# Designed miniproteins, single chains, continued (2): the designs that were tried, part 44

Each design is a single chain, and the fold is of that chain. pLDDT is the mean over its residues in the fold that is shown.

## One batch from the design tools (miniprotein)

Design m5513
Fold by ESMFold2-Fast:
Structure m5513 (fold): chain A 94 residues (1-94)
Amino acid sequence: SEKEELIKQAIEYLEEARRVTEWAAQGLTSNSVALMVATQYMTKAARYLKQAGFDDLSKKVYDSRKQVGLYLEQGDTKKAAEIADKTLEEVKKA
């Protein structure tokens, strides 16, 4: 269904956001690049969830995006990756 495809796309974007935060934690990319890329992917995921009718999950992803951004700005890449991972797992359970 269209709804299932939108959710699948949201999950794929959240998997990319998680991967980029993990790359920053491993020193494979800069925190500023991870911040830009991860927040863009999380924003896209939130939009797809809203289109699918998952307004509460969309809001949770937006709130998590803000936290991921703050931790990456502070250099806490481990906390940023943890939040990205938890957000992905919450969306997968929907």
Scores: mean pLDDT 88

Design m5514
Fold by ESMFold2-Fast:
Structure m5514 (fold): chain A 101 residues (1-101)
Amino acid sequence: GEKAEELREKMLEAVRKGDLELLKEALDEVLRLVEEGTLSLEEALEILRAAGREAFRLGNLEALELVIEALRRLEKLHPDNLEIHIELGILLIMRGVLKSL
């Protein structure tokens, strides 16, 4: 929905600027809105996926770590969701690549 697109753009801007405080605020808002039912889990996953890929592309390890932490929080709340586990695995591989540089 519209809110998902607004949060996606805010999060991508935060990652691109290296604004870790803005990124933390956007991640916390995504998690809160999922808990409230305003964002679907699918919308939240798409936002986190986009942010994680952007952080990796830019080599921003700190931004990638924050996205991984948010995804781990979603995983604990939705342990039966296979897509969260797959995405977490992909981002952890990406983190390993950046740490090896």
Scores: mean pLDDT 88

Design m5515
Fold by ESMFold2-Fast:
Structure m5515 (fold): chain A 66 residues (1-66)
Amino acid sequence: DALELLEKALELTEGEARKIVEAALESYKQGDYVAAANGLKELLTLTEGEARELVEKALELVMKQT
């Protein structure tokens, strides 16, 4: 579930924001939910509109695992 949202966030972002999503996705896959959540919190300041809403939802699900 959180994995699916992280993959969608990767699709909806570009440049610097996309690199942060990629790092958060990698942390999540390794079971480092704290690092994944921190990356998504940083990403909230770099995204807008639909991408921000998706990042917020992904963060909520990732934090449920921490």
Scores: mean pLDDT 78

Design m5516
Fold by ESMFold2-Fast:
Structure m5516 (fold): chain A 75 residues (1-75)
Amino acid sequence: KKKLLEALFKVLDVDNDGTITDEELEEGIKASLGDNPSDAQIKRFFKPFDTDKDGTVTKEEFDKVIELVKNDSLP
């Protein structure tokens, strides 16, 4: 499970610096779910974890967002 998310994060992290953009996080959520939910649902789930207005997201934040999406009735 963690290995799959780590591989996905590395694909999105083009510079391999351990961060991705908010847009890349959103696309990663859509890709992980397979059947994409609405943009409003996706934004609602990832925004609470993107508290840094730097426009970047760490792997820890990425992992937490994906777990929340799956656990809060987004299959």
Scores: mean pLDDT 60

Design m5517
Fold by ESMFold2-Fast:
Structure m5517 (fold): chain A 93 residues (1-93)
Amino acid sequence: SLVEELREEVRFYEELDGNPEEAREQLKKIEEFEKAVKEKDLEAAAEAILANRHFYFAVLRGLARVLSKRPPDEPATLEDIKKLLEELEKDKK
């Protein structure tokens, strides 16, 4: 569900810009992020997020709002990304 929420945020922001090719590229970057998270590679996950900083920060703000109920107006930091990944690891029962 986390990845699905991330994909929905991607689609929402890309639809505002009206660029379907850019949306496809960003979805591929989300897949790279998902793969890194699944492999528990925090550095690879952070690097994937930073590969398109402006876009991923918008997506992460949406994700942080859902997960941490943080206002979407506040940009996500690298520290917020680490905390998000740590919370994903804690939910592993």
Scores: mean pLDDT 56

Design m5518
Fold by ESMFold2-Fast:
Structure m5518 (fold): chain A 68 residues (1-68)
Amino acid sequence: MTDQNVALVRDATADLPPEAQDIAVAGARGDLSVDEAVARVEAIAGPDAAARVRDALDQVRQLLLQQS
């Protein structure tokens, strides 16, 4: 469910700035593409934070694929 995906992404990004967490959550909800979310996080929090957001969103995608 989308709410569980949001919770997973929030947990994975809990140590990032709040703005980066909000962008990651928008990515998990499908309001932003993964590439858009990663690019926005890189602009505000740097490449390490962007890599962590990409990993979290990829985990969500993998979980959805495994259930299909």
Scores: mean pLDDT 78

Design m5519
Fold by ESMFold2-Fast:
Structure m5519 (fold): chain A 58 residues (1-58)
Amino acid sequence: GPAQELADRLVRFGVPESAARATAQRYVAAHPGQPLTAQNLADFLSISVETARRLLEA
C-alpha cells in the first residue's frame, strides 16, 4: 500500500527502515484517501518539491 511504497523509497533515499516506516505511516494517516505526490510529501516533511520528487524517484 502507499505507506509501504513511501517507506521503501525513504530507505533507498538513506533513511533507516524503522524511521522510514514510522514516517510513512504518519504521512498516510495525515493524507487519507490522497495519492502519494511530491507536493504533499514536500509539505508534510517541510522540504522542497524538488527534493520530494527525487525521493519519490528513489
Scores: mean pLDDT 82

Design m5520
Fold by ESMFold2-Fast:
Structure m5520 (fold): chain A 63 residues (1-63)
Amino acid sequence: MEKAFSPEEAEALAIMSTAGLSPEARRRVIEKLVPEVAASGTIDTKKILKAAEEAQRELERRR
């Protein structure tokens, strides 16, 4: 659904979808999604969830 999400709305959705994650993982998700939304103007929840999982995994690996 194009024109459903602005960049700010996508950022808010990323924050809400990652409420159960650590603050650092949440920040990583936002950093990954903001450029994508800026380029395409759209985003879906599956992409948000995948980004959250990847960010959390990356942080666990690093510590």
Scores: mean pLDDT 63

Design m5521
Fold by ESMFold2-Fast:
Structure m5521 (fold): chain A 87 residues (1-87)
Amino acid sequence: MPSDEEIENMGLALAIEAKELGLEEAERVFMEALQAYRKTKDPRLAEAIAEAYERVKANLHAPKEEQVRVLEEVARELRRLLEEMRA
């Protein structure tokens, strides 16, 4: 299990990558997930952030279009989890 610091660093790395690719909505979702994790320490958020980070990391050498697709997909998955946590 990654440490709290490692999860926060993964969330920040996802937000930075989304920003560099011009994905403003994905960046917003990753920052929201990071803020939610800092407040709640919810293990579902920790697992989702770590899984998103590993998936993005696995695609670092993929074509740019594929990198964008993966970031948008993991951002949608994190948004769904955040919505479930508020319901």
Scores: mean pLDDT 85

Design m5522
Fold by ESMFold2-Fast:
Structure m5522 (fold): chain A 63 residues (1-63)
Amino acid sequence: MEAKEAAKKAAEAPEEERGRVGVEAGEKYGAEKVTEAARELARESDEEGREKYGTAAGNASLA
């Protein structure tokens, strides 16, 4: 499973679970790789997606 898939899963998680899922993704697939993938997805997304992927990147970096 690739870091981009983990980043998407973290961003799409319910708001209450988003922090936990983001940290788990970073721990499982590498904090730097998931954070970078989430930032890349944020750049390619609309305003709503940019916010969600930005949050996922922050949470993954805490792993």
Scores: mean pLDDT 76

Design m5523
Fold by ESMFold2-Fast:
Structure m5523 (fold): chain A 75 residues (1-75)
Amino acid sequence: DDALIQEATGRAVEAARKAYELVEKGDIEGAIKVLEEEIEKLKALKATASASVQPYLDQMIEEAKKLIEELRKKL
């Protein structure tokens, strides 16, 4: 499942980058929304992923949740 892990990693990195751009523009709510949408995509991917891939997706979801918590403190 290298392709699936690579796809998930690439999308998570892009979502974090977009969230960062929104934070720099002062759109904290937009940044949170981007990260929440990525969490939903990771959850959907996890539902079809093999057991060996699920821990990596869980880590990405938890990292995104932690970033959302930090952003909410700025609201």
Scores: mean pLDDT 80

Design m5524
Fold by ESMFold2-Fast:
Structure m5524 (fold): chain A 88 residues (1-88)
Amino acid sequence: MEAKEEAVKAARRVAEEIAEEVKKEYSEGIGSAVRIELERKVKELAEEAEEIPVEEFEKKMREEGEKLRQEVLAQSKRDAEHVAELAR
């Protein structure tokens, strides 16, 4: 399906952009993990949908990426607080 192929390509670009931003902010390892998780989400959405418009798929991927980014931020904060506690 043409629309599905375009949606998957667009979603993959969004996933790569988010992973690159997370990589710059945290580390290559965390960025790689985010990319793997978002690629899994792209595959899941593509498998579930009969027909997906590009805009809706991009929106869903940006929402999933934002959730994952918030989870990384929360984990990073907890890790930083834990390291600070250990250093005291």
Scores: mean pLDDT 73

Design m5525
Fold by ESMFold2-Fast:
Structure m5525 (fold): chain A 69 residues (1-69)
Amino acid sequence: SDAEIRERLNALLAEYGLPPVPPGLLAFTGDPRNLARFLNGYYELGLSDEEIDAIRSFDDVLALLRRRL
């Protein structure tokens, strides 16, 4: 669910001292690549287009964030 995705994201972000995702993020939780693009811009992560294009699931988004944070 969107709430579970938000909870898992906020837990990971908190591990690295980053602020929680904004309420407006709900619109992106159904598409993991759109979620990754949003997070890349919002947290200035420096992700490449190739890294984002490799994403197939929400777990891939979490793995990519762990690698970059």
Scores: mean pLDDT 78

Design m5526
Fold by ESMFold2-Fast:
Structure m5526 (fold): chain A 98 residues (1-98)
Amino acid sequence: EVEELLERMRALAEEYEANRESDPERALELYREVFELQLELRKLLGEEPSKEELEESIKRAKEAIEKAKKTLPETPELKLAIEGTELAIEILRKHMEE
C-alpha cells in the first residue's frame, strides 16, 4: 500500500519534470495528483496534519503568492508555480473540511 503510493508518486513527479516547460497544463494536473497522494501517504503513516498545521500552511502559501506577484517578473514558470500553490491551498482547505 505505502510502496504502491510511493511508486506512483515517483512516476508522476518524473512526468511533471518532463512536462514542466513544454506542457504547463499537464504539469499542473500532475502536481495536484502528487500533492493529493502526499496527503494520503501522511494519513496512512498516522501523521495526520492538525488544523493548526493546515491553517499555517495555507497562510504561508498565500503570503508566498502575494510576495511572488509583487517581486517576480511574469513568466510561464511563475504562473505555473502560483497555480500549483493555489491548488495546494484548495486541497488543504478540503482536507480541513474532511
Scores: mean pLDDT 77

Design m5527
Fold by ESMFold2-Fast:
Structure m5527 (fold): chain A 64 residues (1-64)
Amino acid sequence: AGRRVTVTLTSRPGVSVTSGRIYEPGERIEGVIVARTSEGELVLRDTATGDLVLMGESHVEIRE
C-alpha cells in the first residue's frame, strides 16, 4: 500500500530488513506501509532513510 503514516513503536523494537538497524520502543517513524504479513508483522518504508522496517502489528500505534 502507498499510504503515508506515522508509526510509534510501543513495546517492541523494529528491525530494518535492508540495513539491520534496530528501532527502539518509543521511537516514531514516518513512512509508508508496504505490507502486512500472516505472522502479524508490518513492513514500513521509513521515508527519512528509505529503510524497510519490520515490526509487530500489535506493538505499534499507527496515525495517519
Scores: mean pLDDT 80

Design m5528
Fold by ESMFold2-Fast:
Structure m5528 (fold): chain A 58 residues (1-58)
Amino acid sequence: SIEAKIEEYRATLEILREQKEELSKSDDILKQTIALFLEAVISNIEAMIEELEKKYKE
């Protein structure tokens, strides 16, 4: 179902958020840059999930 798929995607987002936090704590500029990239990706996926939930809730 769409609900099960959204829950799966949200679980994946939690993993990505944890990775972003870990990378952002590094003093390595490349890791910090990757963390910023992941932040943008996470935000885009979150927006997509919210739009899907809104569309299929009714």
Scores: mean pLDDT 82

Design m5529
Fold by ESMFold2-Fast:
Structure m5529 (fold): chain A 60 residues (1-60)
Amino acid sequence: MRDEQQRLVQKTARKLQENLSDEQFNEALLQISREVERAIRDGLSVEELRKRLEEILKKS
């Protein structure tokens, strides 16, 4: 991952870890992994990835 994408993923993971159980956190990590995979496959911008990660945080 580029540094910018890695920072977004780490920041999102920290916020999820504070509010979720271990099981829910692992599920959220899988969803983050899927969004990162889509970003790489589909050539999504950092801004689009950020929006998708923010959606995960809002649903949690």
Scores: mean pLDDT 73

Design m5530
Fold by ESMFold2-Fast:
Structure m5530 (fold): chain A 55 residues (1-55)
Amino acid sequence: MSEVLREAYEAIQQAKTLDREEAVALITEMREKLERENAPLFFGTASPEEIYDKI
């Protein structure tokens, strides 16, 4: 979980420098990884677009 959580934080920082389409894709990929690694609620129930809008 710790390593995947670090990757999730890095992905959020990268998303701030990407356009909306690429940022949403990156957030979606990280959400799938977090679900696999026992951290499914890191982003809560928000959609990738909602997460991007909060960045």
Scores: mean pLDDT 70

Design m5531
Fold by ESMFold2-Fast:
Structure m5531 (fold): chain A 60 residues (1-60)
Amino acid sequence: SDAVRASAAALFDKDGDGRISAEDIRKALEAAPELRRYFDFDGDGTVSDAELAAVIARYN
């Protein structure tokens, strides 16, 4: 879990500035749809704009 979180951050944070954008996350999910489960914070089976906003707010 922790290793996966670190790997996901490295995968999504292309700028290396500690910020993650919605575009970075969407591109990563397009390349690896299996990562969707790590962004499904509500457990509803989908990654919504609200869930993306939560990740962005958490890192920015």
Scores: mean pLDDT 63

Design m5532
Fold by ESMFold2-Fast:
Structure m5532 (fold): chain A 85 residues (1-85)
Amino acid sequence: SKEQLDLEVEATLVAMEVAIAKRIYERLKKQGKKPSKEFIDYLKKLQERAEEVLERARKAGADPSTIAFLEEVLEEIKKLLKEAE
């Protein structure tokens, strides 16, 4: 269905943005730089988006594999945000 496809696209986009955020953070760490407020705010918005996509996936009865993937993505962003703060 279009709804399932839209959810899969959104889940993939969130996962890609988490990967990008992790790469930015690793670069900052190697340079001895502290994350900016803007970067922290970006991570918080990314967490909110991941939570919204996960909630919509659960309500839509998405496959267990999709739910598990989104839960892993959410845990990654939570860990990154905790480390970056």
Scores: mean pLDDT 87

Design m5533
Fold by ESMFold2-Fast:
Structure m5533 (fold): chain A 91 residues (1-91)
Amino acid sequence: ALERARELLEKMRKALEEGNDDEAVSLTRQLAKEVGEAVDRGELTPEEGIRIVDEALSLLHEYAPRAKDPIAVDTAILYLAVLKTALENRL
């Protein structure tokens, strides 16, 4: 769970560095699903999940001003924000 989430986060960072909005958004959805499911299975604590989500949100917010597809990037930010709220409700 943690290793898979870290792998997805690093792939997401690289996609953003390359300016690949489509791949970054797809990886963000995969990361959100992995973190949510891992917390549901007890493989990650809600606190660990929130840390991963916060790092991903930070990367997307830094990228957003230069996004080629601002709507897709904003949608990815929304997915993570909703997940973060759900995880915070489990603290």
Scores: mean pLDDT 86

Design m5534
Fold by ESMFold2-Fast:
Parts: sequence; structure tokens; C-alpha cells
Structure m5534 (fold): chain A 97 residues (1-97)
Amino acid sequence: MIVQSTPEDVEKAKELYEKYKNASNEELYELLLKLYEEGKFGLLGALISLIVKDRDGLEAVIKTLEYLLEEARKNGDEITADTLEYALEGVRKMMER
């Protein structure tokens, strides 16, 4: 889920990523869901980008995107659903390498 992140969001994402670098995929998934529920989309996007870049916690990102995709589908938000499905396919492809 790519949203416009402020420099402050990027800095906070780095701090969270460092704090959670030894966390399980389940703990990381719970963090990502919490950021989504709190409406912190810029921070969420920045944190997902760090996880994807380093390939650490990709399972948590996949679970988060799957949850968000189902929520978007339930809410009839087809544009968000299509965007999330495309992002999910990309992250899954990264796990093959």
C-alpha cells in the first residue's frame, strides 16, 4: 500500500522497523494492522517499503495486504481492491527470489 509519506513518516518508520527487526511476522502483522486502523497511512506505506526493500517480514506484509484487500472488497472499494491485489502479487513474487 503506497501512500504519500512525509519525511517525518519515513523517520518514524525507520525507528519502528529497527524496534521490530527481531519481531515475529505475527507481531509485525499486528503493528501494520494497528497503523492502518489508526489511519497512519503514510507511516504504514513507509514501513511496508522498508520491509519490502530488506525482504525481512514479507509474510507480515502479505498478510496485511490480504486483510486490507478483503476489507476493500467488503466495502465495495474496487479501485483500492485492484491496487492492493497488484501490490500483493508483487510482494509474493519477491518471496520467490
Scores: mean pLDDT 75

Design m5535
Fold by ESMFold2-Fast:
Structure m5535 (fold): chain A 67 residues (1-67)
Amino acid sequence: DVEEKLKEIEEETERRFREFNRESLRRLKEAEEKGISQEELNELIGRILREIGDIIQEELEKKKALK
């Protein structure tokens, strides 16, 4: 029951991370190819880190909802 739901949540989060990693690497590569400024690169990295935090938070909230 709970264990099965936890596994589903973890598998969904893993899929989201795989998709996000692919997209993030693409964005970083495009930024490098365009020769963006260090300021713009820092902003992009900041956005990526925030999005990672959101994915982790969503997983945590879904797991808490199983209580």
Scores: mean pLDDT 81

Design m5536
Fold by ESMFold2-Fast:
Structure m5536 (fold): chain A 58 residues (1-58)
Amino acid sequence: GKLYRVTHPIYVPGEPPIYYEPGTILSMADIEEIARVLGLSPEVTLQLLLHNGGIEEL
């Protein structure tokens, strides 16, 4: 599947809290987990992270 590299720290407060350091490699399953905490769809979460420079496609 597609992989993504974290380019800026990602911290999502919640239960459980999510934190990814720059250089971390994320799968779509990781994006789905971030989306769940944010209350957004995975597709919207992916586009927000790509648009804001939080991740890049590999």
Scores: mean pLDDT 83

Design m5537
Fold by ESMFold2-Fast:
Structure m5537 (fold): chain A 60 residues (1-60)
Amino acid sequence: MKKYTITFPSGSTITVSYDEDNPQIANATLTLDGETYEQTVSLDLVFDVATEYGGVIKEV
């Protein structure tokens, strides 16, 4: 299992974890306005959002 943290210029953070054998299914945790949201998303979608909004991707 791998884990990445994406930090946006606004200070918003998305933490995503996925199985290396099944990278199309990822669990994402987003903190926005003091609330935490958990969603199952595709890893490609998370990286597309990071690219669109200038997010910095870091493996943890």
Scores: mean pLDDT 74

Design m5538
Fold by ESMFold2-Fast:
Structure m5538 (fold): chain A 73 residues (1-73)
Amino acid sequence: MEKLKEELKKESKEKEEETKRLQQGLQEASEEMTRALPSKEEGEEHRKSGERAIQSVKEQTEKFKKENEEKSK
């Protein structure tokens, strides 16, 4: 039974690391694209879109964490 807990913890860590990489990639891409945009209005709209994407990834990560916690209890 302990082996299942160790396996779940390992999978959780791997998913958290992958999620962090996705969050970094989205943030960097959003910043880079915002700098490339010619107008302030387009930059603001793109920035909000990037923030929503990052927020969505964070919410999914929190949901996965809660589901994983429920399954391991």
Scores: mean pLDDT 71

Design m5539
Fold by ESMFold2-Fast:
Structure m5539 (fold): chain A 68 residues (1-68)
Amino acid sequence: SEHIEKAKKALEEGDLQAAADHAYNALVSAGLEEKARELLTKTVEAIARGDYDAARKTIQEAIELAEK
């Protein structure tokens, strides 16, 4: 998926917003809409509180789920 590839690149570059957006779209494309919303919410909340490690972990989880 193009979104999976872009999410991985954004994560590597430290662009957590772009990574979250692409991971969300990858999950939606895989039919995992509920999980996409859950992981997006967790990522946004983590970024808002400055917990970039939690945000990165949530995005990685989203990418792994979309790759199945």
Scores: mean pLDDT 82

Design m5540
Fold by ESMFold2-Fast:
Structure m5540 (fold): chain A 82 residues (1-82)
Amino acid sequence: SDDDIRQEADDIEQSARDTNSPDGYTTAGDLYYQLGDYDRAIYLYQRAIDIDPNNSTALRGLGRAYSQRGDYDRAQQYFQRS
């Protein structure tokens, strides 16, 4: 269920925070993206690139999420960096 995916994402985010893991933040972001929570996905992907500015998964995730938000200029910038 969506609640199960949200719980999994929150558990992964907590682990990512405790371990300072960019991959953990990208995984949690991908799950929130799957839920259609693009604002939360953007937050999590930004946490990943704060740790690893060249994380291609997070940069692509930001591009996709900003596209869903209708911010096409910002989406293009992140896709070009990925």
Scores: mean pLDDT 91

Design m5541
Fold by ESMFold2-Fast:
Structure m5541 (fold): chain A 80 residues (1-80)
Amino acid sequence: MTLKGTLVNFGPNNGEGAIVGLLNEKGEAIAGGVVTSGNLTAGGTAKAAMVVNGEVLDATVTPAADLAPGGSAPATVTLH
């Protein structure tokens, strides 16, 4: 399953341990979680544990821009 939306990085960094949320076009949170490996870099991939509809799933996160703490960008989240 693939989710698309605006990814928000809540910090404290841009890689492992970063808390992230995915918002839909209405600004509703559709997923949230923690980066488990990699960095939130433009067109790169990071691994995350994401809560989606009450379930914890492994995910690959691909943001359209580098995401420092407090940053947001369009992103794709692929659930495994």
Scores: mean pLDDT 85

Design m5542
Fold by ESMFold2-Fast:
Structure m5542 (fold): chain A 88 residues (1-88)
Amino acid sequence: SPAQKEAALAELDAVYNYVKKKADEYMSQLTPEQKAKVEKLYNNLKKDYDKYKAAIEASTDPARIREIMREFFKKVDEFLAELEKLKA
């Protein structure tokens, strides 16, 4: 439904903004070399965000929307794990 799609897009946006905030907080603790690596990973995540957002907009299947959301959350988890590895 349109309401389910709107809710999914709002959740996608909220998670992406949370990740952005967390990346910024981590960047303050990193060396210039580590910052460059995080910026590259973050740019890749932004491309995934744009791709999944477009895919949700194009979908009418709630199961497909849920699958796209799971794929994005997996990418977010992978990004956050890389940030933790760079911290120490």
Scores: mean pLDDT 83

Design m5543
Fold by ESMFold2-Fast:
Structure m5543 (fold): chain A 117 residues (1-117)
Amino acid sequence: AAARAAARAAHTAEVQRVVDEMLARRARAEREGRRVVILGAEGPAVLSEEQRAAIRRRLEELARELGAEEAVIVEGPRTSAAAMEEALRLAREQIEELRRAGREEETVFAFAAEPLA
């Protein structure tokens, strides 16, 4: 009970930290007139080096699709593969919507978090 509540509070704090870092990165990109892909994820697990490499390659692909000069991953100390996969899915949906609207100049901002089990 108390331990689970403390873990939930810590998880919420890490989610907020990731979101705050992403918002800071977006604000900088907007001020500089740069097109950036910003992904954030937080979950109850830690990514392996192989999973990190695969996710980085997919993010670089998304950045190329948008014509962005920079791609950024903001992760907490506990970032699950499922949370990152969801963030990538949301980013791809944003890119498709921006293409349809002819608004390729906008920054892509996608975040996903897994609930603490």
Scores: mean pLDDT 72

Design m5544
Fold by ESMFold2-Fast:
Structure m5544 (fold): chain A 65 residues (1-65)
Amino acid sequence: PEMSPALRAILEHEIDRLIAAYPDAAEAFRRYLSDLEAALRLLTEVGRGAKDEADFLARVRERVV
């Protein structure tokens, strides 16, 4: 959840560069970026609304269980 929009854009650019250099691995790189984006969205949503650690864990559990 500590990733800024600027850092996300840099990571997307680097993934695109890696895909250009190693096209046979393109699907794995895209899957990794997609999984990272989903995890960051979830953590950002629950982290922003949480009052404490217990509340944070309860919100995460509601989303993934």
Scores: mean pLDDT 68

Design m5545
Fold by ESMFold2-Fast:
Structure m5545 (fold): chain A 75 residues (1-75)
Amino acid sequence: SREELKAEIEREIAAMTDADLAANSDVTLLAPESADLQKLYEELIDGAVKAREEGNERAERYFLAGAAQVRRQMA
């Protein structure tokens, strides 16, 4: 289900290290909107879910790395 896929993606994002982010530095990340990081985080997760469903590996990497970066900014 999408709920299971979203939960799996959220676990993957939470498990990403700084080394994992460096390994994905070839993808362009969105600049975080400091006033609305939670909304950006949810949008990036939704993008990762859609990219995985579509088999778009490049887009999936972009959204996963972006969500992990935004999650760090919220901490």
Scores: mean pLDDT 76

Design m5546
Fold by ESMFold2-Fast:
Structure m5546 (fold): chain A 96 residues (1-96)
Amino acid sequence: MVNEQSKLADEFLKKIDDTIENLNKLLETSKIKSDEIISLSNKIIDSLQELRLLAFGPFTTIGDVDNEVLLNRVNQTQNILKTNENELNDELNKLK
């Protein structure tokens, strides 16, 4: 059953929206041209895109066979996102 995975996916979908919104607000509103923030934004978007595809999307038909693989990939992507979030928070603290 998708109890743990569903909650992780749902939480990350919300986090995707929040993170993209916050990054867009910083980049568009503040016009801060930090290579670090731009680079982290691209990495976060790529990781979030991967997570979204793993949770929902064209990989769904494979996911019922790859439940353990999906969990491992979610964990991997989550670790990357966590690292990028820490770096992003550091950059955000420098801005505000």
Scores: mean pLDDT 62

Design m5547
Fold by ESMFold2-Fast:
Structure m5547 (fold): chain A 66 residues (1-66)
Amino acid sequence: AALQQGLSLLQAQQYDSARVILGQYMKDFPSQAQEVSNQVLDFINSLPHKNKSVENLVAFLKSHME
């Protein structure tokens, strides 16, 4: 549920809210954190535009990867 909620927030361009939900999911399921981060980064790379909230989300994800 939390992963789906976080991905829905990404689709709605609510990147700061998505970061909070996805961060909690990665804390609850640390074995899946790398896979979730890769999935979210692939989604971000497919976006037609980038902005500061997207940069903040990428920085957050990288802090959980390495």
Scores: mean pLDDT 73

Design m5548
Fold by ESMFold2-Fast:
Structure m5548 (fold): chain A 80 residues (1-80)
Amino acid sequence: DVGKLVAAKILIAAGEKEEAVELLTELLKSPDPEIRAEAARLLGESGDKRAVPALKELLSDPHPEVREAAREALKKIEEA
């Protein structure tokens, strides 16, 4: 999953936004809470409203850091 997160960052840098958003949305289901939180943050930076339903589900995540990242991401998407 760390490798997939790195791949998503490379896709963003390369301008492959669609592939990056799809991969980041998949990473929101990672067993690693650090990966889920970082994927949520990157989705927030993308501003892509297609991520909103998945980010809303993360508001119920058992880890406070993941819930916080989801809230911040949703706010950024609303501002984009």
Scores: mean pLDDT 79

Design m5549
Fold by ESMFold2-Fast:
Structure m5549 (fold): chain A 59 residues (1-59)
Amino acid sequence: MKEEIIEHVKKNIGKSVSEIAKPFKDNDEVGKALLEADRDFDGTLDEEEVKIFIEIIKK
């Protein structure tokens, strides 16, 4: 499961947090990790923010 989530996020770099979270709307851990990874608070994940997301989800 975590690997599939990571691959999906990697394929959607530069897209909105809501668009990335759409397949996982019932998984609060993924939604929370995406929001925590959005460091500039613009609602979009860039390449560096995706790396932060991976660190959060893999702990």
Scores: mean pLDDT 74

